# Ledger of designs, part 98: designed miniproteins, single chains, continued (3)

Each design is a single chain, and the fold is of that chain. pLDDT is the mean over its residues in the fold that is shown.

## One batch from the design tools (miniprotein)

Design m11398
Fold by ESMFold2-Fast:
Structure m11398 (fold): chain A 71 residues (1-71)
Amino acid sequence: AEAALRAAFQKARDATSGEEVQKIAPDVKAALDAVERAFAEGRATPAQLGTVAGHRGLSVEETDALLAAYA
């Protein structure tokens, strides 16, 4: 789940056009859904989600919001 989220965020970062962003957006949503499912099943920790968010280069506020959403 974390690896999928990280890969999807990396693809989003590498996208240079709106069309590429639209094609990647479903992958990012699917990865977020997978992480949310993994967290609900006890397979992911808030600390691991924070690491993934940091790797994408999210701000502290965005990272905190993501951790809060999955706590």
Scores: mean pLDDT 55

Design m11399
Fold by ESMFold2-Fast:
Structure m11399 (fold): chain A 85 residues (1-85)
Amino acid sequence: SPLQQQLDELISKLMQRRVWRPNDVDGIIDLIERIGELLGKLDPETAEQIRKLLDEMKKNKDDISKVQSLVSQILRLVLDTSEKL
């Protein structure tokens, strides 16, 4: 599926991203938003979970440890759903 190929590409990009400082967070948010939009068509339940985690990330951009934890949670959800598609 073209949508599944796009999802796999975005997941690979997210896995390569590093969160070392607050300036890194906006780029990661943009990438996760793109993943969430695509997942809204393939797995709406997982997309809603990602949206909630993304909202929490947007409220805590200066807390790098929390951002790293949220990215790990999002990656787990995205990888789990991708394996089932």
Scores: mean pLDDT 83

Design m11400
Fold by ESMFold2-Fast:
Structure m11400 (fold): chain A 88 residues (1-88)
Amino acid sequence: DEELEELRKKVAELPESDLVFDDAFVAFVESFGLDPRRLGRVFQFFDQNRDGRLSPAELAALKAYADRDGDGTVSEREFLEAVIELNS
């Protein structure tokens, strides 16, 4: 949908830097208004308190899921592209 297309466009503009789990990244994910229900079962599973917000622990689990290469390195762009793919 249009919300996912907007997110995808913003993700494409991000630099390919390593994903850092800090307050800025948490705020960034929340600023896109990502509804756990719209990201399918995986995101719903990680939003355990059902408040529409991901805790740092929930984001860490989602980051582990996004590390598809298994090299231990996930860029912010790769992480968000994986999240978008789960919902497309």
Scores: mean pLDDT 55

Design m11401
Fold by ESMFold2-Fast:
Structure m11401 (fold): chain A 80 residues (1-80)
Amino acid sequence: MSLEELRERARELVLEGASLTVEVILLIVKKKELLKKDPNNPKNQEEAEKLEEEAKRLQERIDEIEREYRRLVEEIRKLE
């Protein structure tokens, strides 16, 4: 793999990670707003749980991206 290909893959991971991070923040905000409006409503609690599970799945993907990004940065450094 060329240095240019490694840099392009690193850029793709940064953009994907940034996008997913924004999505996680928006899910957390939506959950907080939902629970503030009517915290004792069972439907709001169920929706909040779904939002939390989605945020957890996205965070797991972010963690995978961070691991791959760290490996790519190391490979790029070796090609200096």
Scores: mean pLDDT 84

Design m11402
Fold by ESMFold2-Fast:
Order: C-alpha cells, then sequence, then structure tokens
Structure m11402 (fold): chain A 78 residues (1-78)
C-alpha cells in the first residue's frame, strides 16, 4: 500500500507527498511493520523516477539495519 502510494506520488510529480510517504515507509521498517524487501522496492521506484535523494535515504536505512543485525548476531554468540 505505502509503496504503491509512493510510486503514484512520484508519477504525479507530488514531491512533498513522495517525501512524506518515504518517511512513513522508513518508520514502518524501523518498527518492524515493513521488510527489507519493501525498502528495496521503494529504492527501485526512487531510482526509476530519478529521485536519487530518496534512493540515498533508503540505502542509508538498509546499511543501518545491516549493521544492527550484525551487532545482534555478535551479541548472541558472545
Amino acid sequence: MLIEELEKALEEGDEEKAEKLLDEIIEGFRRGKLTPSDLEEALKIAIKHGRYDLAKRVIEELIKAGVEELKRAVEKVF
């Protein structure tokens, strides 16, 4: 739903709505309501529409999540 709304906002050129929807997608991911796959779809949509600023935000969240997963894995072993 949010991913589809993001694509529509970008297709319509609604920059403010697209940024708000991306914020909601990132917050949903941080709260465990959305998956890394959902963020990957948001990344593809941002790139498709030339919104490299939004794509950068998605990449930063995916990197952050990867670092946090590595930290949790290490803490479970040690």
Scores: mean pLDDT 79

Design m11403
Fold by ESMFold2-Fast:
Structure m11403 (fold): chain A 92 residues (1-92)
Amino acid sequence: SERKLASALTAAAISLVGTYVDAKLYDPSLAERALEVAKKVTQAIKDPSKMVELLREAKEEMERIAKEGTPEIASSATSAAKSLELAEELAK
C-alpha cells in the first residue's frame, strides 16, 4: 500500500530528526552519520529501483547508531530503524 509506505517513511523521518537533535547534544559524530542516513532515505524516495537496497542500508546504519549512542540517541535511532525496516518490507 502506497499510503502505508508513506506513513512508514514519515515515521522514519520524524525519528531521524529526533536522532539528529539528540546526537548534536550528546555525541556530534553520530549527528553527521544520521544526516548521511537522511540523504540515503531521500535518494531511496527519488529512485524506486534502489529503494529497497537504500532503505535496508539506512536501517542497518540506524541500528549501529543505536548501539553506539547514549540512551537518548539509542531510543530515537531504534525507532528510526524499525520504521525503515517497515518501509523496506512495504517497498518490496
Scores: mean pLDDT 88

Design m11404
Fold by ESMFold2-Fast:
Structure m11404 (fold): chain A 119 residues (1-119)
Amino acid sequence: TPVEEYIRSHISNEELFERLLEELEKLPEEDRKALLAYFAYLLDLADEGVPGTELLQGLLNNMKRTKEVYKADAFLPAILYERGLVSREEVEEFIKEVEKEFGKEFAEEVREALDLVEK
Protein backbone atom coordinates (compact mmCIF):
# COMPACT_ATOMS: atom_id res chain seq x y z
CA THR A 1 0.00 0.00 0.00
CA PRO A 2 1.12 3.66 -0.33
CA VAL A 3 1.28 3.98 3.48
CA GLU A 4 3.38 0.78 3.74
CA GLU A 5 5.78 2.08 1.07
CA TYR A 6 6.06 5.40 2.95
CA ILE A 7 7.00 3.54 6.16
CA ARG A 8 9.46 1.36 4.18
CA SER A 9 11.18 4.56 2.93
CA HIS A 10 11.98 5.38 6.61
CA ILE A 11 13.58 1.99 7.45
CA SER A 12 17.09 1.15 6.18
CA ASN A 13 17.44 -2.23 7.93
CA GLU A 14 15.81 -4.93 5.77
CA GLU A 15 15.41 -7.42 8.67
CA LEU A 16 13.65 -4.79 10.82
CA PHE A 17 11.19 -3.97 8.00
CA GLU A 18 10.48 -7.67 7.24
CA ARG A 19 9.80 -8.43 10.93
CA LEU A 20 7.49 -5.38 11.13
CA LEU A 21 5.55 -6.69 8.09
CA GLU A 22 5.26 -10.17 9.70
CA GLU A 23 3.70 -8.64 12.84
CA LEU A 24 1.35 -6.40 10.81
CA GLU A 25 0.17 -9.41 8.72
CA LYS A 26 -0.97 -11.10 11.98
CA LEU A 27 -3.40 -8.23 12.72
CA PRO A 28 -6.99 -7.86 11.48
CA GLU A 29 -7.12 -5.63 8.37
CA GLU A 30 -8.68 -2.65 10.18
CA ASP A 31 -6.14 -2.77 13.05
CA ARG A 32 -3.28 -3.09 10.53
CA LYS A 33 -4.53 -0.03 8.58
CA ALA A 34 -4.96 2.03 11.78
CA LEU A 35 -1.48 1.12 13.06
CA LEU A 36 0.15 1.84 9.67
CA ALA A 37 -1.57 5.25 9.56
CA TYR A 38 -0.40 6.04 13.11
CA PHE A 39 3.23 5.02 12.32
CA ALA A 40 3.14 7.14 9.13
CA TYR A 41 1.81 10.06 11.20
CA LEU A 42 4.64 9.76 13.76
CA LEU A 43 7.30 9.44 11.05
CA ASP A 44 5.86 12.50 9.26
CA LEU A 45 6.16 14.45 12.55
CA ALA A 46 9.80 13.29 12.79
CA ASP A 47 10.45 14.57 9.23
CA GLU A 48 8.95 17.93 10.32
CA GLY A 49 11.48 18.12 13.18
CA VAL A 50 9.53 16.84 16.20
CA PRO A 51 12.11 15.35 18.63
CA GLY A 52 12.25 11.54 18.72
CA THR A 53 11.79 11.56 22.51
CA GLU A 54 8.45 13.40 22.07
CA LEU A 55 7.39 10.77 19.51
CA LEU A 56 8.27 7.96 21.97
CA GLN A 57 6.25 9.76 24.66
CA GLY A 58 3.37 10.13 22.18
CA LEU A 59 3.42 6.38 21.46
CA LEU A 60 3.45 5.56 25.20
CA ASN A 61 0.58 8.00 25.88
CA ASN A 62 -1.45 6.50 23.00
CA MET A 63 -0.91 2.95 24.35
CA LYS A 64 -1.95 4.09 27.86
CA ARG A 65 -5.08 5.85 26.51
CA THR A 66 -6.28 3.02 24.21
CA LYS A 67 -5.12 0.15 26.49
CA GLU A 68 -4.05 -1.54 23.23
CA VAL A 69 -0.48 -2.79 22.72
CA TYR A 70 0.53 -4.34 19.40
CA LYS A 71 3.83 -6.22 18.99
CA ALA A 72 4.36 -4.01 15.91
CA ASP A 73 4.45 -0.94 18.27
CA ALA A 74 7.80 -2.31 19.56
CA PHE A 75 9.40 -1.48 16.20
CA LEU A 76 8.96 2.32 16.33
CA PRO A 77 11.82 2.93 18.85
CA ALA A 78 14.17 0.89 16.61
CA ILE A 79 13.14 2.91 13.52
CA LEU A 80 13.80 6.20 15.36
CA TYR A 81 17.14 4.87 16.70
CA GLU A 82 18.25 3.70 13.21
CA ARG A 83 17.56 7.20 11.87
CA GLY A 84 19.61 8.80 14.69
CA LEU A 85 16.53 10.52 16.16
CA VAL A 86 16.92 8.95 19.64
CA SER A 87 19.93 7.67 21.62
CA ARG A 88 20.25 4.15 23.09
CA GLU A 89 19.85 5.71 26.56
CA GLU A 90 16.58 7.45 25.53
CA VAL A 91 15.21 4.14 24.18
CA GLU A 92 16.25 2.35 27.43
CA GLU A 93 14.30 4.99 29.43
CA PHE A 94 11.27 4.32 27.18
CA ILE A 95 11.70 0.54 27.73
CA LYS A 96 11.65 1.03 31.54
CA GLU A 97 8.39 3.02 31.29
CA VAL A 98 6.87 0.41 28.95
CA GLU A 99 7.89 -2.50 31.25
CA LYS A 100 6.22 -0.75 34.21
CA GLU A 101 2.96 -0.10 32.30
CA PHE A 102 2.66 -3.12 29.94
CA GLY A 103 5.00 -5.79 31.27
CA LYS A 104 8.28 -7.53 30.46
CA GLU A 105 7.18 -9.32 27.26
CA PHE A 106 6.52 -6.09 25.33
CA ALA A 107 9.70 -4.50 26.76
CA GLU A 108 11.73 -7.48 25.45
CA GLU A 109 10.11 -7.08 22.00
CA VAL A 110 11.38 -3.46 21.95
CA ARG A 111 14.91 -4.67 22.85
CA GLU A 112 14.81 -7.39 20.17
CA ALA A 113 13.82 -4.86 17.48
CA LEU A 114 16.57 -2.49 18.67
CA ASP A 115 19.18 -5.29 18.50
CA LEU A 116 18.37 -5.80 14.78
CA VAL A 117 19.64 -2.27 13.94
CA GLU A 118 22.76 -2.55 16.17
CA LYS A 119 24.18 -5.50 14.15
Scores: mean pLDDT 83

Design m11405
Fold by ESMFold2-Fast:
Structure m11405 (fold): chain A 87 residues (1-87)
Amino acid sequence: MSKIEEAYETLYSGLSKALSKYKMSDEEVESLFIHALRLLQQENPDFSKEELIELAERLREELIKEYPEYAKAFERAYEQFVKELEA
């Protein structure tokens, strides 16, 4: 398995577990997701900006499918992460 796929599976599993175990507000979900994405960037300095954006987009899309009630929170976190990468 590639490092990118391992990172995806690790983050997806962790985020899905947290969301299934706890009742969270939109603000808490947004904070959880943006923090996870920032940590992904910090722990994987070898990943390109394009790879990080693609991975974040895949996570956002899949999490919205499972937790559509948090769609706006995931969208806001993703947009903030992309802005941080482009700055």
Scores: mean pLDDT 85

Design m11406
Fold by ESMFold2-Fast:
Structure m11406 (fold): chain A 59 residues (1-59)
Amino acid sequence: DEVSKLEKERKEEGKKMGEFAKNYEIAKQTDPELAEKYLNMLKEEAKKRLELSQKITSL
């Protein structure tokens, strides 16, 4: 059903957030510009995941 599809998407976005968070922690020690890029990507994925959760709730 649609809920199951959205939950799978939310899980995939969660995995991406984990990778971006790890890259951010590494980059912030040596490359502040790269760290900012990963932080922005993490924020975008967090926003998408929240939107997916809202869609699931509205179904």
Scores: mean pLDDT 80

Design m11407
Fold by ESMFold2-Fast:
Structure m11407 (fold): chain A 110 residues (1-110)
Amino acid sequence: SELTKEAGRLAELGGDLAARGGVEAARSSPEGVASGSGGAIAGSGGSSMGKLAIEGKGGAYGAEEGGRSAEGGGLAAKHGGERAGSERGIRLGELGEELGEKGEELGKKA
């Protein structure tokens, strides 16, 4: 369905931004490594699941779970950025969290 594809796009984009924010936090300071690495892992997972949903392989549930993973990854990246003093990590994490949340919500409706 079109809703599944849109939810998958939100999960893919949110997960990618969360992963990039997590990497940025981890690279900026040792204090950002744990939360930043967690954000990168969860964000990458969300992105992958979102892509599979777009390709018709993950279904609506894949988009929902991908969005949830991107949301959690974004939150972790944001916290890592705060600890590391990385404005880029914070901003990318916030965007990943917002898009991931929207992807999860849309995936539930699909």
Scores: mean pLDDT 89

Design m11408
Fold by ESMFold2-Fast:
Structure m11408 (fold): chain A 92 residues (1-92)
Amino acid sequence: SMQELRERIVATLRALGRALIAHLEAGDYAAALDVADGIRSLALWAAKKFKYSPEEKEKIQKLMDELIDLIRNRAPAEEIAKVLEELIELIS
């Protein structure tokens, strides 16, 4: 079902999110960016698959751009985690 697919995607995004935060806590910003790129690819695929509105897709894109910028600028892990949670909630 679409609901079961959504649950699997959300679980995968949460697992990737935990890996992202772990890399940030270890100071491995290169690995964190690689994981963030994986999150972006999955989130955009999910938005297309679930037929999200143009406004919802734009919000997902904006949050992903914000997430990547925060990592590149070495923002506090708490700020990065907040944006990540907002992204996951949009897909949930």
Scores: mean pLDDT 89

Design m11409
Fold by ESMFold2-Fast:
Structure m11409 (fold): chain A 90 residues (1-90)
Amino acid sequence: AMAARLAALEAEWERDRPQVERDIEESYKKFEELKKNTSDPELKKVIDEAMKDIEKARELLERGDVPGAVLRIAIANTLVKNALERKKKK
């Protein structure tokens, strides 16, 4: 039933499209601010990669691939979060 559940979620994701657009904008702004305010070259590289994933999410959303956009946003945010957490713990 996984495929049937995914089809049902696709209809729900279309209703949530404005929220996904907001998540793209907020993630991009967050990454721009982090990049501007960091002197860590390793963190800057991670942020650059995350920003590319956000740009890809925007492209996917424009094509109507809402699930693909959501996945790219999640990847980008996880990448930056893990980099920040590793720095804080060491």
Scores: mean pLDDT 76

Design m11410
Fold by ESMFold2-Fast:
Structure m11410 (fold): chain A 82 residues (1-82)
Amino acid sequence: STLQITPLSPRSLSITGQGTLTDEQVAQLRAALPERVHVRVFYVEGDPSSVEWIGRVVSRDELLARLRTVGDRRYTLVVSDP
């Protein structure tokens, strides 16, 4: 699987990836993400329900659980502080 975490600002991250998250990638996301995030952008290739997450404030654990359901699909996520 692939995972790229890019800071966009002191309060915002861009996350792009594909495939099932490894334990190392989950640890990287836990270290990078605050306990609560505002979802600014969320697109999953072939999954139109991903846009329903845009504008939501969610916990880090809810976000990680959602990313685990992406499977082999590519995704783009931008999050900020709530």
Scores: mean pLDDT 86

Design m11411
Fold by ESMFold2-Fast:
Structure m11411 (fold): chain A 94 residues (1-94)
Amino acid sequence: KRQELERLLTKVAMYVRLLAERGARDAEEVRAVMRELGLDEEAVERTVEELIALARELGDELTVAFAEAFRAGDIPAALALIDQIAAQRRQALL
């Protein structure tokens, strides 16, 4: 289950970075950029829902907060949470 969480988290994190690179800051801008990039919105939504469900099952509150921020279209908050997740993992590897 943890490896599946990592796979889903990495995928959603890539979406957030792509959206941020294009300047998307809110839910309306996220939808516009997804259309521009030809992303499958239904597939993205399914991936986010799977990430939230698995993160809740594993008690990973930080990953839940990240996925909920993305789901709300709050890209700045999602970016801050990705950075926090990355910092915690870097420390765990040391």
Scores: mean pLDDT 79

Design m11412
Fold by ESMFold2-Fast:
Structure m11412 (fold): chain A 86 residues (1-86)
Amino acid sequence: EPKLPEIDLSEVTELSRKAYELLKKEHPDIKLVPAPPVGALVSPELGYFPLARKGQRWVDENGNPVKSAEELVERFLKGEPLRLEE
């Protein structure tokens, strides 16, 4: 089986990296593929995985920052709205 290209996690926040690692550990059946823009990952069924670059953060609809990798993964799995703030 061809190995999917490895995403460059060096440019993402520690929180986003931990969320990605948590998803891969606890939900290995969920496939993420590279998609535009460069460095983004998408699930065909769930949409874009919430990766933030350094200087960016994820907030909920009320503007509260998402502080845990577990919350990012759960929101992604449920399709709950997240906004990217700089």
Scores: mean pLDDT 72

Design m11413
Fold by ESMFold2-Fast:
Structure m11413 (fold): chain A 62 residues (1-62)
Amino acid sequence: SAAGEELKEAQRKLGEHYGIEGPIDGVWGPTERKLAAALGLPVDGIPDAAALEALRRAAATV
């Protein structure tokens, strides 16, 4: 799906930019939580959908 492809792109760009290693699989997991933390987002209590949107926006800047 388009959302999965967008997440893969965000995983690739942000993981490379922040030096966070993880699978580029389009799935939300521990790696995406680390990326959200690197962006200064409080992952605890943030819905996955809102966190995914923030990751996509951040990926557009790197």
Scores: mean pLDDT 66

Design m11414
Fold by ESMFold2-Fast:
Structure m11414 (fold): chain A 85 residues (1-85)
Amino acid sequence: MLVVEAEAPTPEQARVLQALAEQSGLDIGAKVLESQVGGTRARVRFGNVSEDQAKKMEALFRERAAAAGVEVTSLRFTLEEEELE
């Protein structure tokens, strides 16, 4: 499981970061489990993400945020092992 937490100076920019995180995850083949924005913070949770996929997603997210002109005041990627059946 990968949890992406991004913070921006405004709620409008946080919503852009939410959309960019969701799209970056989908583009690497990750499943979106949860997507939330509260105030200036966006949190998106992805299932079945390998460490290599997480690194690719982080690079893609950073590139897209820069291209969109959104300032990322805080960014955290937390990769956790998923419970297997």
Scores: mean pLDDT 81

Design m11415
Fold by ESMFold2-Fast:
Formats: structure tokens, C-alpha cells, sequence
Structure m11415 (fold): chain A 74 residues (1-74)
């Protein structure tokens, strides 16, 4: 399910933070993106990726679309 896919991604972010692969601020920003996706706010999630991670609008849209597609495979 989409909720299960988002929970797995949240765990992956927290695990990466625990390993020192991402900062606490980066992990927090990533979790905010996933919370927006859980609320169905795909536009807000893409905007946050552009603002917090410096992604292009095209890359942010691709990332959001990839998470939505992952929900169909789960």
C-alpha cells in the first residue's frame, strides 16, 4: 500500500541518519516530504524538494512520481 511504502521510506531515512549518511536536518526535511505525500499533497512535496534539497522542478516531479509508482508495486 502507499502508506506501507511511505513507512518503509521513513525507516530508510532514519536508518541512514543513524549510520551518519545524512544529517539530522536532512532527515527531518526528508520526513516532511513523506508527510506531505501521505496527506496527498504531491505539489507541496515537490516544492519542498526544490526548496530544501535544491532539486530542479523536473527532478522533484520525477522523485514524487517514483514514490507514487512504488505504492502501486507494493
Amino acid sequence: SFAAALEQLKQDILEAQARGEVSEAEAAAGLRVLDLLAAGDTAGAAALLVREFGMSEADARRAVDAVVELSKAA
Scores: mean pLDDT 79

Design m11416
Fold by ESMFold2-Fast:
Structure m11416 (fold): chain A 70 residues (1-70)
Amino acid sequence: MKTLDELIEEIRKEFERMLKEYPVDEAAKRFNELVREKAATLSPEEGMIFRVLALAEFTEVWVKKELEEK
């Protein structure tokens, strides 16, 4: 089974891909659904940690994109 770090790495790559294919609001909605689906397969504690880490990755990818457009 994949570790939390491996799941977060996959989610980051998926979000980067979504941002290339969709507008940011649509990408964010799709990313949120993916995070919810993945978190549901984990324990309640791991699911909460995963959601927090996914939010951090979302923020980092989004900030990088904004900085590249400045």
Scores: mean pLDDT 75

Design m11417
Fold by ESMFold2-Fast:
Structure m11417 (fold): chain A 62 residues (1-62)
Amino acid sequence: MAKIPEKAKDITLELFTERVLRRLKALGVEVPEDMVREITQELLDKGIVDVDEIVARILAKL
């Protein structure tokens, strides 16, 4: 099967966004899902694939 690259990127983004959201909830922090997704996408595009680093960057922006 031919896999569309954009679809693969969307799946990766959703998986990381979900993990980041779970981490934020564990810390007792409420952040809009859209904001988490936006920041996660930006960091993934820069090659940052560490959930803890993404969480730290979101917390620093708040």
Scores: mean pLDDT 75

Design m11418
Fold by ESMFold2-Fast:
Structure m11418 (fold): chain A 90 residues (1-90)
Amino acid sequence: SEILEAARAEAARAEALVAELAPAVAAGDEEARRRAIQALLVRAAAYAVLGDLEKARAALEEARALGASEEEVEEAERAIEEALELHKEA
């Protein structure tokens, strides 16, 4: 499936980016923190599409811990719920 291949690629890229940014985030770099939040939200959405709810939720909680806004968290939670509904119908 093209969608699943894209989701795997997105998850892998987001995961690598979060790991790359981690030292800068730990050092207090606000730009790195913001980029890490965005990568974690992308990772959460990608894992939701893949049906990996545990990894999707873990990424969302990491984003929240780094200071993701309530709007960003709510948007990601809606994307996760939509993906779960599609998996329930399959």
Scores: mean pLDDT 83

Design m11419
Fold by ESMFold2-Fast:
Structure m11419 (fold): chain A 96 residues (1-96)
Amino acid sequence: ERIELAVEGIREAYEKEELPDEEKLRAIEEEDRRLEAAAPIAEEAAETGDLEAALARMEAEFGVPFRLVEHDGVRNPANAPAEEAMRYGRKKLEEL
């Protein structure tokens, strides 16, 4: 839900500014799929509180580094490229 909403926000920001091109939209879709695959691991970490194990598991499974981010007092794993995309979307929504 959290990850899904963030990706939707980015997509919506691009749409309001006129889509740059189909390739960029496809890249956003790929990020969404990666985050969706990571969600079960993040949920397990939230239930057990073992965020370090979940973070290592994500790095092993996806071959990319992840880090923990805090949102409303809840720590969540986040892929660095996806975090940059989320920052961009948030900035666009702020400018609206």
Scores: mean pLDDT 54

Design m11420
Fold by ESMFold2-Fast:
Structure m11420 (fold): chain A 75 residues (1-75)
Amino acid sequence: DLVERLAAMSEEELLALAREWAKQGRYDIIVDLARAQRERRLQAARELGLEDALANFDAAFERGLALYEEKKKAA
């Protein structure tokens, strides 16, 4: 339910909520949300036959995820 409600929020609302969780050091929640949204995008790209284009965005996403994991270890 929470993840579904977050998916329905506007970009501004999601950014405000993400900033609040970041202030609390809750990068784990932000990472989980990003993973859930990525899976949804992967499914959509597969249905549209855009897997090659998505591969480049996946590389960027994995780099971003590594930075969040690094911050989690440092905290």
Scores: mean pLDDT 61

Design m11421
Fold by ESMFold2-Fast:
Structure m11421 (fold): chain A 67 residues (1-67)
Amino acid sequence: MEEELDREVKEALALIYVGIAISLARQGKVDEALEAVDKAYEILSEIDPERAKQVREETLKRIEEIA
């Protein structure tokens, strides 16, 4: 249960940071948005490096489209 709880918490935190990144990008705060993406990537990389890369790439593309 501990490993599963840590995984779920980290995944939830990473998704929160992705949401923060998109919100910051929409506000024109691109540098802060990129910091939030890095936080999400760091957290996800601890549990699933492949998913972390995918989420980072998708989020960066969304930020580029907003900017």
Scores: mean pLDDT 80

Design m11422
Fold by ESMFold2-Fast:
Structure m11422 (fold): chain A 57 residues (1-57)
Amino acid sequence: MTEEEIEEYGRRLEEAGAGPGGGATLRGHLRQLKAQGFSDEELREYAERAIESARRN
C-alpha cells in the first residue's frame, strides 16, 4: 500500500464523518499494521470497515 493510498483512506474517513482526528488515526494505524507485516488486502479491508463504521456514526 502506497503513502498516497494511505492519505486517500484518511481523507475518505474524514469525509465519512470522523473528522481530521479520525483521518489521522486511520493513517497512523495503516502505517503501523503495514510495518507489522499485514498484507495490502488486509489493510484495505481494515480501512473500508473503519469508513463504514464512521458512516453509521
Scores: mean pLDDT 86

Design m11423
Fold by ESMFold2-Fast:
Structure m11423 (fold): chain A 89 residues (1-89)
Amino acid sequence: MLKLSRQELLEGLRAALRGLPDAALHSPPETYPSIADVLETIVDYMLELGILSEEEKKKLLERIKEHVDDPEALAKIAEELLKKLEKYL
C-alpha cells in the first residue's frame, strides 16, 4: 500500500470513529447492529494496517458482538479504537 493511500484510509477511519459514539447514543435500537457492523469493518481495516493484532481483533469482535444492544459500550469501543488509531496519524 502506498503511504498516501494509507494516510487517507487512516483519516477516513478516524472520521468514522469520531462519529460513532454520537450515532450509537442517539440512534434507535434497530440501528445498533449496523453500528456494530461498521465497528467490525473498522477493526478489520485496523488489522490490515498493522494497528491491531489478530488477538486484539478477535477480542474486539467478541466484545462488539456481546454488546451490540449496549450503545454506551459501542461508543466506548469506538473511543478506544480512535485513541489507538490517532497514535499512527
Scores: mean pLDDT 80

Design m11424
Fold by ESMFold2-Fast:
Structure m11424 (fold): chain A 61 residues (1-61)
Amino acid sequence: LSDEQIEEAVRLLRQGNFAEALELLVSGGLSREEAQRLISDYVENQLSDEEFRARLREVSA
């Protein structure tokens, strides 16, 4: 995932567009299961915006 894709994922999730965010993360190389877990953690306020970005950078390395 590029930084641009990470920012787009955050934007989509903030707008409630979970399906498009999921497909973006999967297209970026995450498994569907990992992408669903990360989105769930973010939506449930278990991850901040910065923690979500950090997790996406980590799994993309």
Scores: mean pLDDT 81

Design m11425
Fold by ESMFold2-Fast:
Structure m11425 (fold): chain A 68 residues (1-68)
Amino acid sequence: AAARRAEAIAHIKKGFGYAHQGKLDEAVEHFRRAAELLGNPEAGEKMAEAVKAGDIDGAAQTLQELFA
């Protein structure tokens, strides 16, 4: 459990790193992987849609849903 959470957090950090670089496709892949690891693919898709729309703040809000 702790190991999967740590791996998911690493993917989230990389995802936001890519999003800030404007590499939205790479950011989306990392967020989807994090959501898969946390067992919440629906939150991952919501985050992916926010990132594709350029709404990085909306993606950050969805992080709370991933860990809930």
Scores: mean pLDDT 79

Design m11426
Fold by ESMFold2-Fast:
Structure m11426 (fold): chain A 83 residues (1-83)
Amino acid sequence: GPAEAEELARRGIRHGENGIRNKKLAEERLKKGDILGAVGLYIRAIGDGYQAVLDARRALELGGDEKLAEEAIRLAEKAGVKA
């Protein structure tokens, strides 16, 4: 129902925001020469971005708000995931 679609879209937005945060932390680790730490954070960022895309797609399938789903996808792309 609409409540499920809204929660999925909002969850996708949270995952996308987490992905962006992890990508920023990875970039900061690279600047400090911590390549292994940066790689781990990039992997997390990509995982968060993919989850955001999956949540957004499921929200759209349930007839959810397209604007919320589009925001989740936009954040996923900023996290480094092609949507």
Scores: mean pLDDT 87

Design m11427
Fold by ESMFold2-Fast:
Structure m11427 (fold): chain A 98 residues (1-98)
Amino acid sequence: IEEKAKILARAVTDVLKWPEGVELLKKEIVEAVKNKDKTRFHLLLNGIASTVGLLPPQETLKGSVEAAVEALLRAKKKDAAKSLIEISKKFGVDVKLP
């Protein structure tokens, strides 16, 4: 989990040109998974989709995962998109790469 969260955090902060945010974003992802906090995870994914991909917020958790995956793929961060899909399985969300 921590390794996949770090891959995702590094990719997001790289696109945003915010290298200092890697550990903070990684911690936020890990805490959401540990606490099974679907609301926090949903908010994080909408944040990633809106900042990385300029995509609108999604009402469902699955929709926010799909939007964040699309944003990462547009940014050519395929490994981060794969890591996000695997993390999302911990919340019962199954999304496939296009």
Scores: mean pLDDT 80

Design m11428
Fold by ESMFold2-Fast:
Structure m11428 (fold): chain A 85 residues (1-85)
Amino acid sequence: MEEEERARKVGEALRKAIEKGLPIMGVYDPSPEAIDKFDEEFLKLVENDEDGIILVLPADTTPEQIERYKKALEEGRKKFEELRK
């Protein structure tokens, strides 16, 4: 997908996710490849009206770091769900 078209679709999907209150949490490496994969997964979740956690991290990220990110995002989702009340 072309970068400009991708950015536009992600922006529209983000607005839709916020309006629908979808608890989608994620973290990604700022590399172009990681952003591309993150955007693809995010668009899939929004298109299906699903929530989820997306992780696209550098290849050298340790399993311990991955687990910490998952834990932090899951806690963030719980906080987000609480705030929706």
Scores: mean pLDDT 66

Design m11429
Fold by ESMFold2-Fast:
Structure m11429 (fold): chain A 76 residues (1-76)
Amino acid sequence: MSLEGLSPEQIEKAKEAIRKAMEEAERLYEEGASPEEAAQRFEELVREAAKELGLSDAELGAALVEVYKEMLKEEE
């Protein structure tokens, strides 16, 4: 189907989890973790959230793209 059948609430929860994972990865980097360690933690957190929310890899990818678009649009 043209939409993946996700509820808007599931999409918003996925976006929130991704944003929190980004913030956590940045915090780890500031605390002295390498960029690679921060990236691995980010991937771990978003994969865990996707599993808990029942998202497919494609749905997780779509949520990542939407978060990225919103970050670019939030210029202020």
Scores: mean pLDDT 73

Design m11430
Fold by ESMFold2-Fast:
Formats: sequence, structure tokens, C-alpha cells
Structure m11430 (fold): chain A 57 residues (1-57)
Amino acid sequence: RAARVRANLERLMEEYKMSLETLETLLGVSRENLGHVSDARLRGLARLAGIPVSYLR
């Protein structure tokens, strides 16, 4: 799961021109722990981005 979540978040950064610092702030985790984000925080980010949460997990 962690590797997939991290890869999906990195793809989101590239597609939406989002900085890594912005993702750290929005998800409340360090860049090294992006793969360990909770489903609740992934749902929050998906809602803000207008995409289904399945895209991120």
C-alpha cells in the first residue's frame, strides 16, 4: 500500500503542479511518510482535487 500511495501522490504533484511542501501541509505528514497517509486524509485531498479517492490509494 505505502509504495502505491506514494506513487499516486507523486503523480498528483506532477499533474496538478503541486509542490511537495504543499502536500506535506495538506496531509500532515513528512515527505518520507507520504505512503503512510490515512484514508481520511487521502479522502480530504481527493475532495480538494476533485478526483475519486481510489486514484490515490
Scores: mean pLDDT 74

Design m11431
Fold by ESMFold2-Fast:
Structure m11431 (fold): chain A 63 residues (1-63)
Amino acid sequence: LEFTVNGVRQASREALLEALAKAKPGDVITALRDGRVVAHYTIERGDTRSPEEILQRVLELAA
């Protein structure tokens, strides 16, 4: 799996978690497999999920 935040490719799991820690309402996380979007998650106003919880949700959607 490959991940993007607002269309910007994240080089590692650690980079992704750092980007998610800085994420704002309206930011979009996508998971890609073989260049195709297999999951996406939009940060909503009032979203209380941690970066790790957001990543776990995206992984579940990509499964």
Scores: mean pLDDT 81

Design m11432
Fold by ESMFold2-Fast:
Structure m11432 (fold): chain A 67 residues (1-67)
Amino acid sequence: MYVLEGDATATLHEIMKLKDTNGDGLVPEEEVLAILKEADTDGDGVVRAKDLEPILKKLKEEQEKKK
């Protein structure tokens, strides 16, 4: 399993909130694993907040474009 380091857990939580579009409070395990795989660019199994920031920025930018 992937290891979250430092503030990565908080950043992941914010990403999950943006992904929960139907508001049921559930994000499928498949979606969580996809986020972690995308963040783990060097394949070491360690995900840092810096690795998650580009994903969070992309999701926020997609929200902005939907307006």
Scores: mean pLDDT 72

